# Designs tried in a protein design run: designed miniproteins, single chains, continued (5). Part 3

Each design is a single chain, and the fold is of that chain. pLDDT is the mean over its residues in the fold that is shown.

## One batch from the design tools (miniprotein)

Design m16071
Fold by ESMFold2-Fast:
Structure m16071 (fold): chain A 92 residues (1-92)
Amino acid sequence: MRVRVERKEGDEWKVVREAEVPTPSDGLFLVEEELRRAKKEGRDIRVSLELDGTIEQAKAAAEELVRLAKHYGLEVVSIKVEGNRIEIEFRP
């Protein structure tokens, strides 16, 4: 699985984290830290997940990511799903 986290810096998106991880859970664990930071710093954040699994696994990962973001007080701006690729944008 590939995880990419981008944070909005001024008017541009900056990659702050990018990693290959063996499981969706490892990816979500990594993303959780960046979600907390985005809320604390009042920054827009965009998370991209590329899964080596099924559409059902992609959907489950997206739902869990949205749940974590809402738990930290972030709002969903957009969700893009293309097969096993998910991109979600959040605002504080």
Scores: mean pLDDT 81

Design m16072
Fold by ESMFold2-Fast:
Structure m16072 (fold): chain A 66 residues (1-66)
Amino acid sequence: GPTIVELLGVAGRALAFTLEGKLVGLPAGTRAVVEEILNDKVVKVRLLETGEVVIVSKSLLRVIEE
């Protein structure tokens, strides 16, 4: 099945980049599907609630389901 991750955040928000390169803050606890592992430090994920795709640091992710 799809790899489901949860975003962790400092002060309740996780920083991520949109595909356009804009920095956005997402609430801690936001859930997403892993679309692509870009390298050992960053992952492209699709947000479950909105379907938006963002790039986020692996250090801000907790795997919920594989």
Scores: mean pLDDT 82

Design m16073
Fold by ESMFold2-Fast:
Structure m16073 (fold): chain A 86 residues (1-86)
Amino acid sequence: DEKKEFAEKLKELVDKLLTAIVNEDLDAIKESLKEIQELLNIDKKTLETFLSGLEEAIKNKDYDTIRKLLNELGEILEKKIEEYEK
């Protein structure tokens, strides 16, 4: 089931991203975001904007901005999943 495999892969990549954010591992964050971008075919400009904002927020320990950016990413992911399911 391609839908199940897609959802499982996306969950693994999101979990990897969240773990990397908690560990402040910028290389792992970049890797996870690149894999998510490739999986969902997200616009490069959108990803670059998200990555730059996330890197700055992590450096400043701005957890409110990190949470906001993760919520924005979650909305993008939800919309892409809905498009895939239809």
Scores: mean pLDDT 75

Design m16074
Fold by ESMFold2-Fast:
Structure m16074 (fold): chain A 93 residues (1-93)
Amino acid sequence: MDPEKLRVLVSLAMAMIAAAVTKKYGSEEASKYAEEAIEYLSKAAEAVEKGDYEKAVEYAEKALKYAKKSGDAAAEKGAKEALEAAKEALKKA
């Protein structure tokens, strides 16, 4: 298994779980931004599965932006780690 691919997917999954909690239990504004973060985290995961690390970086950057706006520190951390891992995978590709 590609360790870089696994690192990106695990970080995306952790961010998605955190964002899903904020979407369900957060304020209306936090829920809205958490939903946007989940959409971009999902698109980043699909890009990683296709080996498109350029798109994975683009979607992870958007996911991080919305995770920050949601106020969810766990989703923000997961999105940051996913972005870093995707950038590293892109350099090795």
Scores: mean pLDDT 84

Design m16075
Fold by ESMFold2-Fast:
Structure m16075 (fold): chain A 83 residues (1-83)
Amino acid sequence: MQQLVDEIVAALRQLGRDDEAAQLEQDFAQFVANNPSPLIQQAVNTQLQGALLLLKAELGQPVDEARIQALKDQYKALIEQIE
């Protein structure tokens, strides 16, 4: 997940969203410090993958809508397993 967070932070900074980039770095550091379960880690990883695709679209990169939908479906299935 660190590499994925780093990619999202870089994309946010390219868009001039430096405050959001700094907040994500802080939130992720707290998330890691809390030693979350593997299932919660998978749900967050799926959410971050979706966020990166949306940021790439804002940067003018082509995005596969079917892939975005698949990530949304995967995230929903994962959160339904979290108690």
Scores: mean pLDDT 78

Design m16076
Fold by ESMFold2-Fast:
Structure m16076 (fold): chain A 77 residues (1-77)
Amino acid sequence: METDALRRALLAGSRARSAGKSPEEVRQAGIQALRDAGVLDSPVGRRAVELLTRAAEKGDVSEGLREIGRLVDSVEP
C-alpha cells in the first residue's frame, strides 16, 4: 500500500535524523525505504522523493518529513 511505503520512508528518515545523520543521509534513508517498498516510480513515491530532496537542499529535514506525513494523511489505508 502507498500509505505503508510512505510510513516506512518516514520511519527510516526519522531514525536517521534521530541518529544525528546529515540531511542528505536522511534523504537517502527515505528514498531507500521507498525503493524497498517498490513505489519509487509511482506518483506518490516520486512526490516523496521531491519533498525529501527539497528538504535536504534546505538543510531542514523536519519540513520534508512533515510533508510526507501529510501525504500519508491524504492516502487512506
Scores: mean pLDDT 77

Design m16077
Fold by ESMFold2-Fast:
Structure m16077 (fold): chain A 75 residues (1-75)
Amino acid sequence: SAEEAEALYQQGLEAKKEGDEAFKAGDYSTAIDRYGQAADAFEQAFKLAPSEEYRKELETASVNLLKAAVNKVVP
């Protein structure tokens, strides 16, 4: 439902914020975990209620996840 999609979207935004904080602190392991949770939440929200806003956040979270993963591989 739209209400469930909105709840998932809010969950994704919280995970993204935690990922951003971890990334800024250089904690790439935590950033990977949090950005992954955000991407999963945004993907579920987009699947339930396709919207440009949800798609944009999913794309952003996916890019941030890749950036965190790259930074973890090169110490």
Scores: mean pLDDT 85

Design m16078
Fold by ESMFold2-Fast:
Structure m16078 (fold): chain A 77 residues (1-77)
Amino acid sequence: MEEQRKKLKELALELIKTLPKEEIVEGLERLRRAGIERHPELAERFEELERQAIAALDAGDYESAAEYITELVLLAS
């Protein structure tokens, strides 16, 4: 489990560095929607994680953004 989390965080950091912010935000919106479809009881948590990830991206805090994206991906699984 820890190895999977580390790998996802590394991939999230790479995406943040290589993709336009607009594409990352669109990806987060789709991931939130898909996660809520699977886990409607977690809707507020998905919305909070998306908001926190976008705020971190806006602040240039890519490490925190990658952590929130990783948590969102794991929660959506």
Scores: mean pLDDT 84

Design m16079
Fold by ESMFold2-Fast:
Formats: C-alpha cells, sequence, structure tokens
Structure m16079 (fold): chain A 79 residues (1-79)
C-alpha cells in the first residue's frame, strides 16, 4: 500500500519536474489524499480522482497533453 502510493506520487512529481515545475503545496496534498484514498480498489481510485480539485485535475490533464508519462500516470490512477 505505502509503496504503491509512494510510486504513484513519485511519478507525478517526476513528470512535473521534467517540465521544469513543481506541484503547489495544495496540489501535493490533494494528489496524495486522492492516491491514498484510492489505494484499496479500482472503484476507490476512480472516486479519488473525481474528488481532486479542478486545479489539480487541470494540471494532470496538461501533463497528459505535454507528456506521454503524464498519460501513463493518469491511467494508473484510473485502474
Amino acid sequence: RERENEELFEELERVVRELGRELDEEEREEARRAIEESSDSLEARRAGIASIPAAVEKALKNLEELSEEGKEFLERLLK
């Protein structure tokens, strides 16, 4: 569980840093919360993503458009 959550969050940070940016403090907290809440099952993972505030959701979509790695991260959250 902790390794899975850490891996997902680390990948998000990695992709953001490759674009020369870091997640905002609020974005980091929301992303971690969504990942932790979604760690138990696929249904929980989808619910976690849906609860991500618009700012973080928009950031994740921008990563998907600007980076193939961002798309892979989103697919992991949905699964």
Scores: mean pLDDT 56

Design m16080
Fold by ESMFold2-Fast:
Structure m16080 (fold): chain A 76 residues (1-76)
Amino acid sequence: SNAENAAKSGQAAADAGAAGDATAAAVGIYEMSRNGKLAGNEKAAKYGKLGADAGKAGDSVTAARYGQLASEEGAK
């Protein structure tokens, strides 16, 4: 589903951000935002973005937590 795709993209963006891959993180944020809008799942999109931002800041624990929340929201 679009919600599941948004959650997966958000989690991938968080993981990429934590790894220092700014390009992959940006792609994941874009895919998450697009799929979140199509599904109407603003929470999955919000958590994915927060995870990616935390990952870019070097906070991999917070990035993983928000990636998980995005995945859980998308799976509902």
Scores: mean pLDDT 67

Design m16081
Fold by ESMFold2-Fast:
Structure m16081 (fold): chain A 80 residues (1-80)
Amino acid sequence: MLARELAEEAERRKREAEETAKLAARAARLGSPEGREEIEEMLRNARTEAERLGARVGLGYLDESTRGTALGEVLDWIYE
């Protein structure tokens, strides 16, 4: 195997590891004051956006589809 091919595969692995580490770091921040603040902001933004869309459609606070997508995104961030 050529050194360049090995370096390219190492770089790809490094980037994948860095992305995985970023997700793990976000999950770890859940336990910190800053991470708790970020999660609260995400939850607040997801709720207000979903509520805004639901009100616009005349569904009251929000419809299940809108809530499902918004909460799903936040939950993925928390648990990944």
Scores: mean pLDDT 58

Design m16082
Fold by ESMFold2-Fast:
Structure m16082 (fold): chain A 97 residues (1-97)
Amino acid sequence: MEKRNQLYVELIKDPSEVNGYKLMLLTAGFEEETIEKLDDEQLKELAKLAALKLITRALANHIEKNKDTEEKVKKLEELKKEEEELEKKIEEIIKEA
């Protein structure tokens, strides 16, 4: 927690596209050690996948609250599958770092 807070402060002090990706990943729950070992292209790709995963999760949570039709239930299952695929892609990038 302490080192995580310090990293947030450092990333905010030096605003760049790369630091923006790092801040996004840190906010998304990625470990500081994982972020530090990624290159600029890996950070960009991982940030995109993390953003898509967050959007997919938010949409799934919204549908879950209003789960009143079979069509919404099927959409929720599709979103869960998509989240799993995004998570697998995230894991592959982390392994290649």
Scores: mean pLDDT 76

Design m16083
Fold by ESMFold2-Fast:
Structure m16083 (fold): chain A 94 residues (1-94)
Amino acid sequence: REEEEKLLKEIEELEKKLPLDPESVQKKLLELLKEAVEKELYGVVLRILEVILKNLDLLDKDFVIKQLKEILKNLKDEDLKSIIEAVIKEIEKS
């Protein structure tokens, strides 16, 4: 729980910085997403995906889709796969 709380605070600070440095922030968000997936921190995974979807106009959609597809290749959790696949489809529609 303490680790999850620390990651959620880091995500909040990254979202605030996103308009100032979108390239660096998107890389850090995707690194945190990989970490959260490996640690099975569902709340953190969902928060990062929410931030990405909310701020798509500031992000490199091609880069985000590529990174999400890389996460899917090594992901065994079927629920997380379904969520990430849904997010990829939403980004592709935008």
Scores: mean pLDDT 83

Design m16084
Fold by ESMFold2-Fast:
Structure m16084 (fold): chain A 89 residues (1-89)
Amino acid sequence: MAAEVEAMKEDARAYLPVLEAQMEAARADPTLSEAEKAVLERVYRAQLAVAEALLATTPEELPALLAEVAALEAALRAETAPLVAEALA
């Protein structure tokens, strides 16, 4: 299980560049308002904090944390995708 947890942590690290790319795209878009950019920044910061929590988790806590992370990631993507897509269209 320790090796499995390490694999999960590596997956989390691999996902961080995707978040960075999304954040960079949002920051570069002058169409986004200050309020919209502030919301996106808070969302990305929250997702980074979740990834850090995943990186610090234990095998016993992993299933519960993964469920929370998956739910949060889905909610964050649903929340930010329309804003980013609309701004970048």
Scores: mean pLDDT 71

Design m16085
Fold by ESMFold2-Fast:
Structure m16085 (fold): chain A 64 residues (1-64)
Amino acid sequence: MKITVESDLPEEELERIAASIEAAYPGAKVEVEGGKLTIEGDLPRAVLGSIVHDLSKIGKVTVE
């Protein structure tokens, strides 16, 4: 599963958010590139819902 958020936040701020997500969910691969934060991994449905909800506050979320 892949979650992508497109955000107007500075890259430094997105990197801080990415580090927070990686600390909370060690099995997830989190990347920041040019205003996009991407999360890849087999996340439980409850965790997925929580992440999508939180990311929707900072930008446009796409789930694949």
Scores: mean pLDDT 79

Design m16086
Fold by ESMFold2-Fast:
Structure m16086 (fold): chain A 99 residues (1-99)
Amino acid sequence: MAKEREEALERIREKVREALRELGEDSEENLELIMERILESLTDEALFVLSEIEDVRVFAMTLVGLGLVAEERGRPADAAEVRAAIARAEALLAEEAAR
């Protein structure tokens, strides 16, 4: 529903803002550019899945992976592609932690 989509987008916006703060890049311009890319790159179903990520590092790595998938296929990523990107991000972070 429209309200649920707006709430999901607001959660995503806050996670992008958190990721940008961690990088010292908390400008509104950077936030809006990333949000525009997310809206162009994901289906509505994929937006809900993305909005549920709790870990900001998993969120940031998932966005990078989804951007690459969207560019390669020339179409928005669906919910299954978001779930696959989350799994890849979690695996990469686990490998980094095992060093």
Scores: mean pLDDT 75

Design m16087
Fold by ESMFold2-Fast:
Structure m16087 (fold): chain A 90 residues (1-90)
Amino acid sequence: MEPVRKFEELLRRVRPNATKEALLEEMKRLGIELVGYDEETNTFWAKIVDEKNVPLYFSFTLGKTIPDELDEEAAKLHENLEKALLELEK
């Protein structure tokens, strides 16, 4: 598979809310090497080797990734606060 097509396949499979682990596994599956990662901007630099063994570098910014456990805890906290406020209105 052409290097550009591998990168396009990665972008197609990675959703904005994907975890870092899911992204890294997909990169590994497609033969894309992680060269650098900036946690502040959530920007990844990827390396793909072409048919002539020349490295091609790509960068992309992933949307904010939040672990499912933290999302569930935040949702439960919001539900508990809503319920407490409703009890106070009685």
Scores: mean pLDDT 60

Design m16088
Fold by ESMFold2-Fast:
Structure m16088 (fold): chain A 55 residues (1-55)
Amino acid sequence: MLAEEHALLEKAGKETQELIRKMLEENPEISDDELRALSLKVMQETVAEIEALRA
């Protein structure tokens, strides 16, 4: 069970980083505020998914 949680968190972290990097490459003019908002949104979605999986 712990290994499953760790794997999910690691995957989420990697995918979030890759998504942010890709967005930055496509929109290099994107502001820090916009990046932060996107990061928070992805994080909330990931947390909701993990919680749903645990429920």
Scores: mean pLDDT 72

Design m16089
Fold by ESMFold2-Fast:
Structure m16089 (fold): chain A 80 residues (1-80)
Amino acid sequence: SREEKAQAIAKAAQKIYDKLVELGRPQEARDFVNEVSLAFSENDLDKIIEVFKRLKEEYADDPELVKVANEAIETVKKLK
């Protein structure tokens, strides 16, 4: 259902948000969640995956963020 998809995406996005805040990037964390929320409102799962991939590239030197971003990408792919 749409509610189950929303919960899965929100959980994945929350993990990335928490890591960005831990890295001292709270504004980027807020912008990230807003971008994911907008893409979900447009039913654009591919855009959500692109947002996660962009963060993975921007924070490639942080292995924990890369891991969480990869898990988030796989979560959204399974919803397609």
Scores: mean pLDDT 86

Design m16090
Fold by ESMFold2-Fast:
Structure m16090 (fold): chain A 72 residues (1-72)
Amino acid sequence: SMEKEREQLKSNFLTNIESLADMYNVSEEKKQELLKEAEKRIDEIIETSKTREEYERAVLELMSEIREKMKG
């Protein structure tokens, strides 16, 4: 189902964010901040996206933004 697929995408996304934070040696405090931001924003994307393609593009953009925040 589409709902199950979206839950899987959310889970995969958050796992990737956690792995990137570990790779960039982000502090625990910053890691928790970024994970909370990621979860809030992914929930918003799920709510506002009208198509699967729109959802996937928004998730990739969010991933890129958070990755850049890990480097700063």
Scores: mean pLDDT 82

Design m16091
Fold by ESMFold2-Fast:
Structure m16091 (fold): chain A 65 residues (1-65)
Amino acid sequence: MRLLVTGSEPLDLAAIEKVVAKYGGRVISHTPTEAVVEVPEQRYKAAMKDLAALPGVVSASGLAE
């Protein structure tokens, strides 16, 4: 499952990578204000909650079709 993480510039990519790695995920792409990450579907809700709790993150939302 893919998540869009949106935050204030500069987005803390290292903190985002640490959270997604904890759940067996990875960063797919990023900009100074956004990151697209991929996490296992069974860990999706926990990863989204942890990402939304990071300093400087405004929202973390699912890219479910």
Scores: mean pLDDT 79

Design m16092
Fold by ESMFold2-Fast:
Structure m16092 (fold): chain A 87 residues (1-87)
Amino acid sequence: SEALELLEEELARYSEFDSPAHKVIVETLEYAIELLKEGVEPEELVRRTTQLLYDRMARERLFSDEARAALSEFLETLGRVYKILEE
């Protein structure tokens, strides 16, 4: 599916970086891919992945400009996935 392809492409891209923020995003992308393969509803997929991301970023105190930029890019990716799944 286009959604799976997009998530796998982003996983590969973020896996090239070794910052703590990128590692959290990689884990969140892997989780999103698992949910998508399980056939979880689009709204629930976005809700669960966003919750995991925010919880992890907060617990690890990832508040740098780099972390916020990575977070923003990931949320844009989730938005694109949601649009694909709703079509």
Scores: mean pLDDT 80

Design m16093
Fold by ESMFold2-Fast:
Structure m16093 (fold): chain A 114 residues (1-114)
Amino acid sequence: SLSFSQQLAQQVKREAEALVDAVKNLDEKKAQEHLAKMDAYAARLHLQVELESRDTNKPQLTVLADEVVRELAEMARHANSALATGSPAHQEKAIEEAEEAIEELEQLMSEETG
């Protein structure tokens, strides 16, 4: 079975993917819904990873979680800019940063046995 942090990482991944789709369609209402859920799950993930990092003595897990939060914040910034301006460049950047965050999430999940 998946750990709680792995389950949270999967929720963050789903919300990031849904946000990418909303940004591609310039669907402001769906984008704001998925941004809010992504932020909530990412915050819970970071807290859970800090606990697991302490309990397993793996400080690298917190470093990976910090990188995920940073990439998701950059994604959110470009997503908001794309929605406000209709800019293809900001849409492309939001997608690129989402892909980077998803790769970091998958790396974080792979560090856990389960």
Scores: mean pLDDT 82

Design m16094
Fold by ESMFold2-Fast:
Structure m16094 (fold): chain A 70 residues (1-70)
Amino acid sequence: SAKEKELNKKIRDTAREMYLNGGDVEEAAKEIQKIFEEYGEPIPFELALGLVKMFLEDVEKDPSSLDREY
């Protein structure tokens, strides 16, 4: 759905911003958790942390994923 696409974009943008700014992985996970809560789909911190780590693995395997436009 459009809502799921928007949510996924916000999650990816949050992880990307953290990566580019040399931010903290745990703080990015907290922001992702907050985004899920705002969309009415609260998730555990461990799941949010896993999403950040998956993003980092994707960037390691394909750095061009950082430049991905919608």
Scores: mean pLDDT 80

Design m16095
Fold by ESMFold2-Fast:
Structure m16095 (fold): chain A 80 residues (1-80)
Amino acid sequence: SETIAAETARKVYEILKPYLPDEEAAQVATRVAKALLDGNYEEALKIVKEAMERAGAPESDIEKAINVVKEGYEKLKKEK
């Protein structure tokens, strides 16, 4: 679903913006959306977690990003 992937990417981008340059945050969000569309949930989690850990984001925001990715994946799984 283009809508679910786009919404997930937007939410991930907003969480990443305080910790990464805009171009890098956008690239990470795009890679997460692509991984989710490919059905690769583990890759999507790895991408966002590694980017945020490298940037020194607090654990609370890392968990927030993980939950956004998880919600997006669950919504995509419910599509026919």
Scores: mean pLDDT 83

Design m16096
Fold by ESMFold2-Fast:
Structure m16096 (fold): chain A 65 residues (1-65)
Amino acid sequence: MEEFLEKLREFLKSLGLSDEVIEEAIEAAKKGTNVKEAGLLALEVLKDHVDEETLEKVLKFLQSQ
């Protein structure tokens, strides 16, 4: 789980997201009981902060985990 959260944080930084949005997504992801749930919780935060194209990139990242 912690390794996944670190990878997610670095990936979101690579997309140019602000530290505030990244921390909100990571905080939501921490509420998940596994990597799959953590990813879905992060997506719920991100959908309000990024466009559909960026969400598609996040989905592809999560599928590779």
Scores: mean pLDDT 81

Design m16097
Fold by ESMFold2-Fast:
Structure m16097 (fold): chain A 82 residues (1-82)
Amino acid sequence: KLKEKYEELKKKAEEAKERAEKLAKEAREGAESGSLSEEELDKLLEEANRLAGEYNELKYEAEKVKKEYEEEEKKKKEEELA
């Protein structure tokens, strides 16, 4: 249960990171080419920052669940040896 939750959070974190990086790249390329307005650039950067925040939150939750999973696994190994 905890292992599955950890893997799910890890996957969601990676997806958020990829989306944030893609939007940041689009904003950078749009700024360099002049193809995007200042308002469009601001919106892309705001969304990229939101997704980066989501990535950091999901990464933190994944690390927390990982610690719980590792503690449960260690406890089970100790109980199996008893």
Scores: mean pLDDT 80

Design m16098
Fold by ESMFold2-Fast:
Structure m16098 (fold): chain A 104 residues (1-104)
Amino acid sequence: DEKEYLKRAAESYKNLFAHAMKSAAEKARQLGDKEMAERIEKLMEESLELIEKDGVEGAEKSLERARELAEEAKKISEELGAAMEKAAEYLKLLAEYRKKIEEL
């Protein structure tokens, strides 16, 4: 079933996003920026809630917020910024796969 395949792919991207955000928060803590780490963790939690509540629109709104935070993170560390950009790419893929599910 194509729909089941797409749902599993979307779940995988959601999990990859959460893992990438946790890794970025740990990097922020290693850099001594506890406030940035807490912002990353809060954005992860809020994003997962929005995705469950609002589906595609929740993922797209979360993507915009993740990209904004990635730009702020780059000012602290290029590596931290890159980690946040990777998390944002997983949100983009999640949104694309959720759109495909809705078209079925």
Scores: mean pLDDT 88

Design m16099
Fold by ESMFold2-Fast:
Structure m16099 (fold): chain A 66 residues (1-66)
Amino acid sequence: MLEEARRFGEEVGRRAESEEEAVRLVEDWVNKQVAARRLSAEEAMQMAKVAIEAALETLRRREEER
């Protein structure tokens, strides 16, 4: 679960044009996981946190390497 969220976040961070887009893509994905897996609010929050953190770290790293 959390490792999947981290990997998805990293992929989003590599492709997203902005932090706003990255957050939106992660939220969309987490909502789909909640529906598919019948996740609790706590599980959804943990997935969102991990994926957003990974996406923002990856996006910021891309900006530094420019």
Scores: mean pLDDT 80

Design m16100
Fold by ESMFold2-Fast:
Structure m16100 (fold): chain A 64 residues (1-64)
Amino acid sequence: RKELEEAKQWLIDELLAGNKEAADFVAEVGRRKIAELGLTGPAASGADHGALIRGIYEEVARRR
């Protein structure tokens, strides 16, 4: 989706600029999504990792 692509690009740009708020937001959403998806062990697959990353971008897009 275009919103997810824009959210991803915005997030990358802000992280490269050293925006602490963007980094803190990613860490918070990441922790929450890991718990929601059950990715708490060493058995997390590449597909689960992709779902986690997608969830982070969706949350960024939603808050815009």
Scores: mean pLDDT 67

Design m16101
Fold by ESMFold2-Fast:
Structure m16101 (fold): chain A 85 residues (1-85)
Amino acid sequence: SAEEIAKLLKEAVETGSDEAAKKLGELLGISAEAAHAIALGIADAKENNGDPKVVAENTKETLLSLGASEEKAEAAAKAVEEVVS
């Protein structure tokens, strides 16, 4: 669900949890390694005052390229915008 994606993405970004990244990867249909790398990139952008909309757009494009569905990539992008804001 979109809510579960948002919850796991926030947890992975804020804590660096391997379990959260693994579960996020399973929900998005991508590898745990890819999910962890994405979460680290979002955390870095947040620390460097990245533009929330730009980070969200880049995350959506990356997820689509990794095989996530449009619906799941959009849900994740929305969560990224909230987390980076």
Scores: mean pLDDT 85

Design m16102
Fold by ESMFold2-Fast:
Structure m16102 (fold): chain A 86 residues (1-86)
Amino acid sequence: MLEVVSAEVRKEASGNTHAKGTARSSEPADLYVLFKGGKDPALKIARASGATSITLEFTAPGLEDVKVLAFAQTPSGTQSVEGEWQ
C-alpha cells in the first residue's frame, strides 16, 4: 500500500513557499514524489528505485495551490495517491 505520510507547505517572509512531501510504501517499489501547481511550470520530482520511503523538499517563489502526488510502480502495477497539505 502506498500512502503520503506527511505533506507540509509554508509561506516564507521572502515571498517563497517551502514545500515538503514524504511518501511510504509497505513494500519495496520504484517510488516517485512530485509537486504540481504554482507559478513554476516545471514539475519538481524525486525518484527512488527499490525503496519503501521517498521525500521531496523544495523552496520556490510564487507557489500557489501546490499538490503533492506520489506513485509506486511494482511489477504488478502502479499505485498513486494525492496528499493533503498541513
Scores: mean pLDDT 71

Design m16103
Fold by ESMFold2-Fast:
Structure m16103 (fold): chain A 79 residues (1-79)
Amino acid sequence: SLNEEIQKMFDILKENEDELLSAKGAKGRVETVKNVFDKYVKEYGIPSETVKKLFVISVTPLFAGPEDIKEIEDYLNSL
């Protein structure tokens, strides 16, 4: 269900919170976010479009500029 996909997304973000918050520089943050999403896909499969959008929104505060956010969005939408 959508609620289960959303819960799994928040669980994996919480489990990787220290890595996400300790990542340095724009490139380091982008790569860490991509790696966390890859962990989600490996464990649970490709999430629905709604969950992809919520994932982008949830990680947006980690980035200084729109280009980094765009790179994450394009990565998620390529799967």
Scores: mean pLDDT 82

Design m16104
Fold by ESMFold2-Fast:
Structure m16104 (fold): chain A 87 residues (1-87)
Amino acid sequence: PLEEIFKPFEEKLKKMKELGKEAEKDPSKAEEKLKESKELKKEFLEYLKELIYEKKIGLPLSKLKEMKEKLEEVLKEVEETVKKVKE
């Protein structure tokens, strides 16, 4: 049951990291890639909310906090990459 959360989480993190690399390769699209990364984070948080409320999946608060922190860290890395390529 937790795999229904972890697998999509890992996939979203991978996509966000790929968007960061794409922003580095093509600075003209850097802001577009950053926007896509922000949407991926938002989509996953909504998905997680639906799983917890709809399927009543018991997710420990510590694990939820860890996942949110990892999403924020990856988004921060993408933001730093975009800032660097725009300078």
Scores: mean pLDDT 78

Design m16105
Fold by ESMFold2-Fast:
Structure m16105 (fold): chain A 80 residues (1-80)
Amino acid sequence: MAAEEAIRDALAAVKKQDPNATETIEQLEKALEAVRAGDLVGAIRYLQEALKSAEKEGLDTTPIQEALRVVAEEAARRLA
Protein backbone atom coordinates (compact mmCIF):
# COMPACT_ATOMS: atom_id res chain seq x y z
CA MET A 1 0.00 0.00 0.00
CA ALA A 2 1.18 3.54 -0.82
CA ALA A 3 0.25 4.55 2.76
CA GLU A 4 2.53 1.88 4.30
CA GLU A 5 5.41 2.83 1.97
CA ALA A 6 5.06 6.55 2.80
CA ILE A 7 5.19 5.85 6.56
CA ARG A 8 8.23 3.56 6.15
CA ASP A 9 9.96 6.32 4.13
CA ALA A 10 9.16 8.89 6.84
CA LEU A 11 10.44 6.51 9.55
CA ALA A 12 13.71 5.94 7.63
CA ALA A 13 14.15 9.70 7.07
CA VAL A 14 13.59 10.50 10.78
CA LYS A 15 16.02 7.74 11.90
CA LYS A 16 18.65 9.06 9.44
CA GLN A 17 18.14 12.64 10.72
CA ASP A 18 18.15 11.72 14.45
CA PRO A 19 18.15 8.07 15.66
CA ASN A 20 17.45 9.36 19.22
CA ALA A 21 14.12 11.01 18.26
CA THR A 22 12.37 8.28 20.32
CA GLU A 23 8.93 9.93 20.65
CA THR A 24 8.68 10.75 16.91
CA ILE A 25 9.95 7.25 15.95
CA GLU A 26 7.45 5.59 18.36
CA GLN A 27 4.50 7.54 16.89
CA LEU A 28 5.59 6.66 13.31
CA GLU A 29 5.89 2.96 14.26
CA LYS A 30 2.36 3.09 15.74
CA ALA A 31 1.11 4.73 12.51
CA LEU A 32 2.70 1.88 10.50
CA GLU A 33 1.01 -0.77 12.69
CA ALA A 34 -2.34 1.06 12.32
CA VAL A 35 -2.05 1.08 8.49
CA ARG A 36 -1.16 -2.64 8.49
CA ALA A 37 -4.29 -3.29 10.60
CA GLY A 38 -6.43 -1.28 8.13
CA ASP A 39 -6.97 1.56 10.63
CA LEU A 40 -6.24 4.58 8.43
CA VAL A 41 -7.98 7.00 10.85
CA GLY A 42 -5.74 5.77 13.68
CA ALA A 43 -2.70 6.08 11.39
CA ILE A 44 -3.60 9.75 10.68
CA ARG A 45 -3.84 10.40 14.44
CA TYR A 46 -0.39 8.87 15.09
CA LEU A 47 1.12 10.81 12.16
CA GLN A 48 -0.27 14.07 13.62
CA GLU A 49 1.36 13.20 16.98
CA ALA A 50 4.63 12.37 15.16
CA LEU A 51 4.47 15.77 13.41
CA LYS A 52 4.03 17.59 16.77
CA SER A 53 6.92 15.72 18.44
CA ALA A 54 9.17 16.24 15.39
CA GLU A 55 8.48 20.01 15.51
CA LYS A 56 9.31 20.06 19.25
CA GLU A 57 12.54 18.09 18.59
CA GLY A 58 13.62 20.51 15.80
CA LEU A 59 13.43 17.91 13.02
CA ASP A 60 12.60 18.46 9.34
CA THR A 61 8.89 17.57 9.27
CA THR A 62 8.66 17.29 5.45
CA PRO A 63 8.80 13.43 5.36
CA ILE A 64 6.04 13.19 8.01
CA GLN A 65 3.88 15.80 6.21
CA GLU A 66 4.23 13.78 2.98
CA ALA A 67 3.26 10.53 4.79
CA LEU A 68 0.22 12.26 6.31
CA ARG A 69 -0.83 13.50 2.83
CA VAL A 70 -0.51 9.99 1.28
CA VAL A 71 -2.40 8.29 4.15
CA ALA A 72 -5.18 10.92 4.06
CA GLU A 73 -5.58 10.47 0.27
CA GLU A 74 -5.74 6.67 0.67
CA ALA A 75 -8.33 7.02 3.49
CA ALA A 76 -10.45 9.35 1.29
CA ARG A 77 -10.37 6.82 -1.60
CA ARG A 78 -11.33 3.86 0.63
CA LEU A 79 -14.08 5.68 2.60
CA ALA A 80 -15.66 7.39 -0.46
Scores: mean pLDDT 83

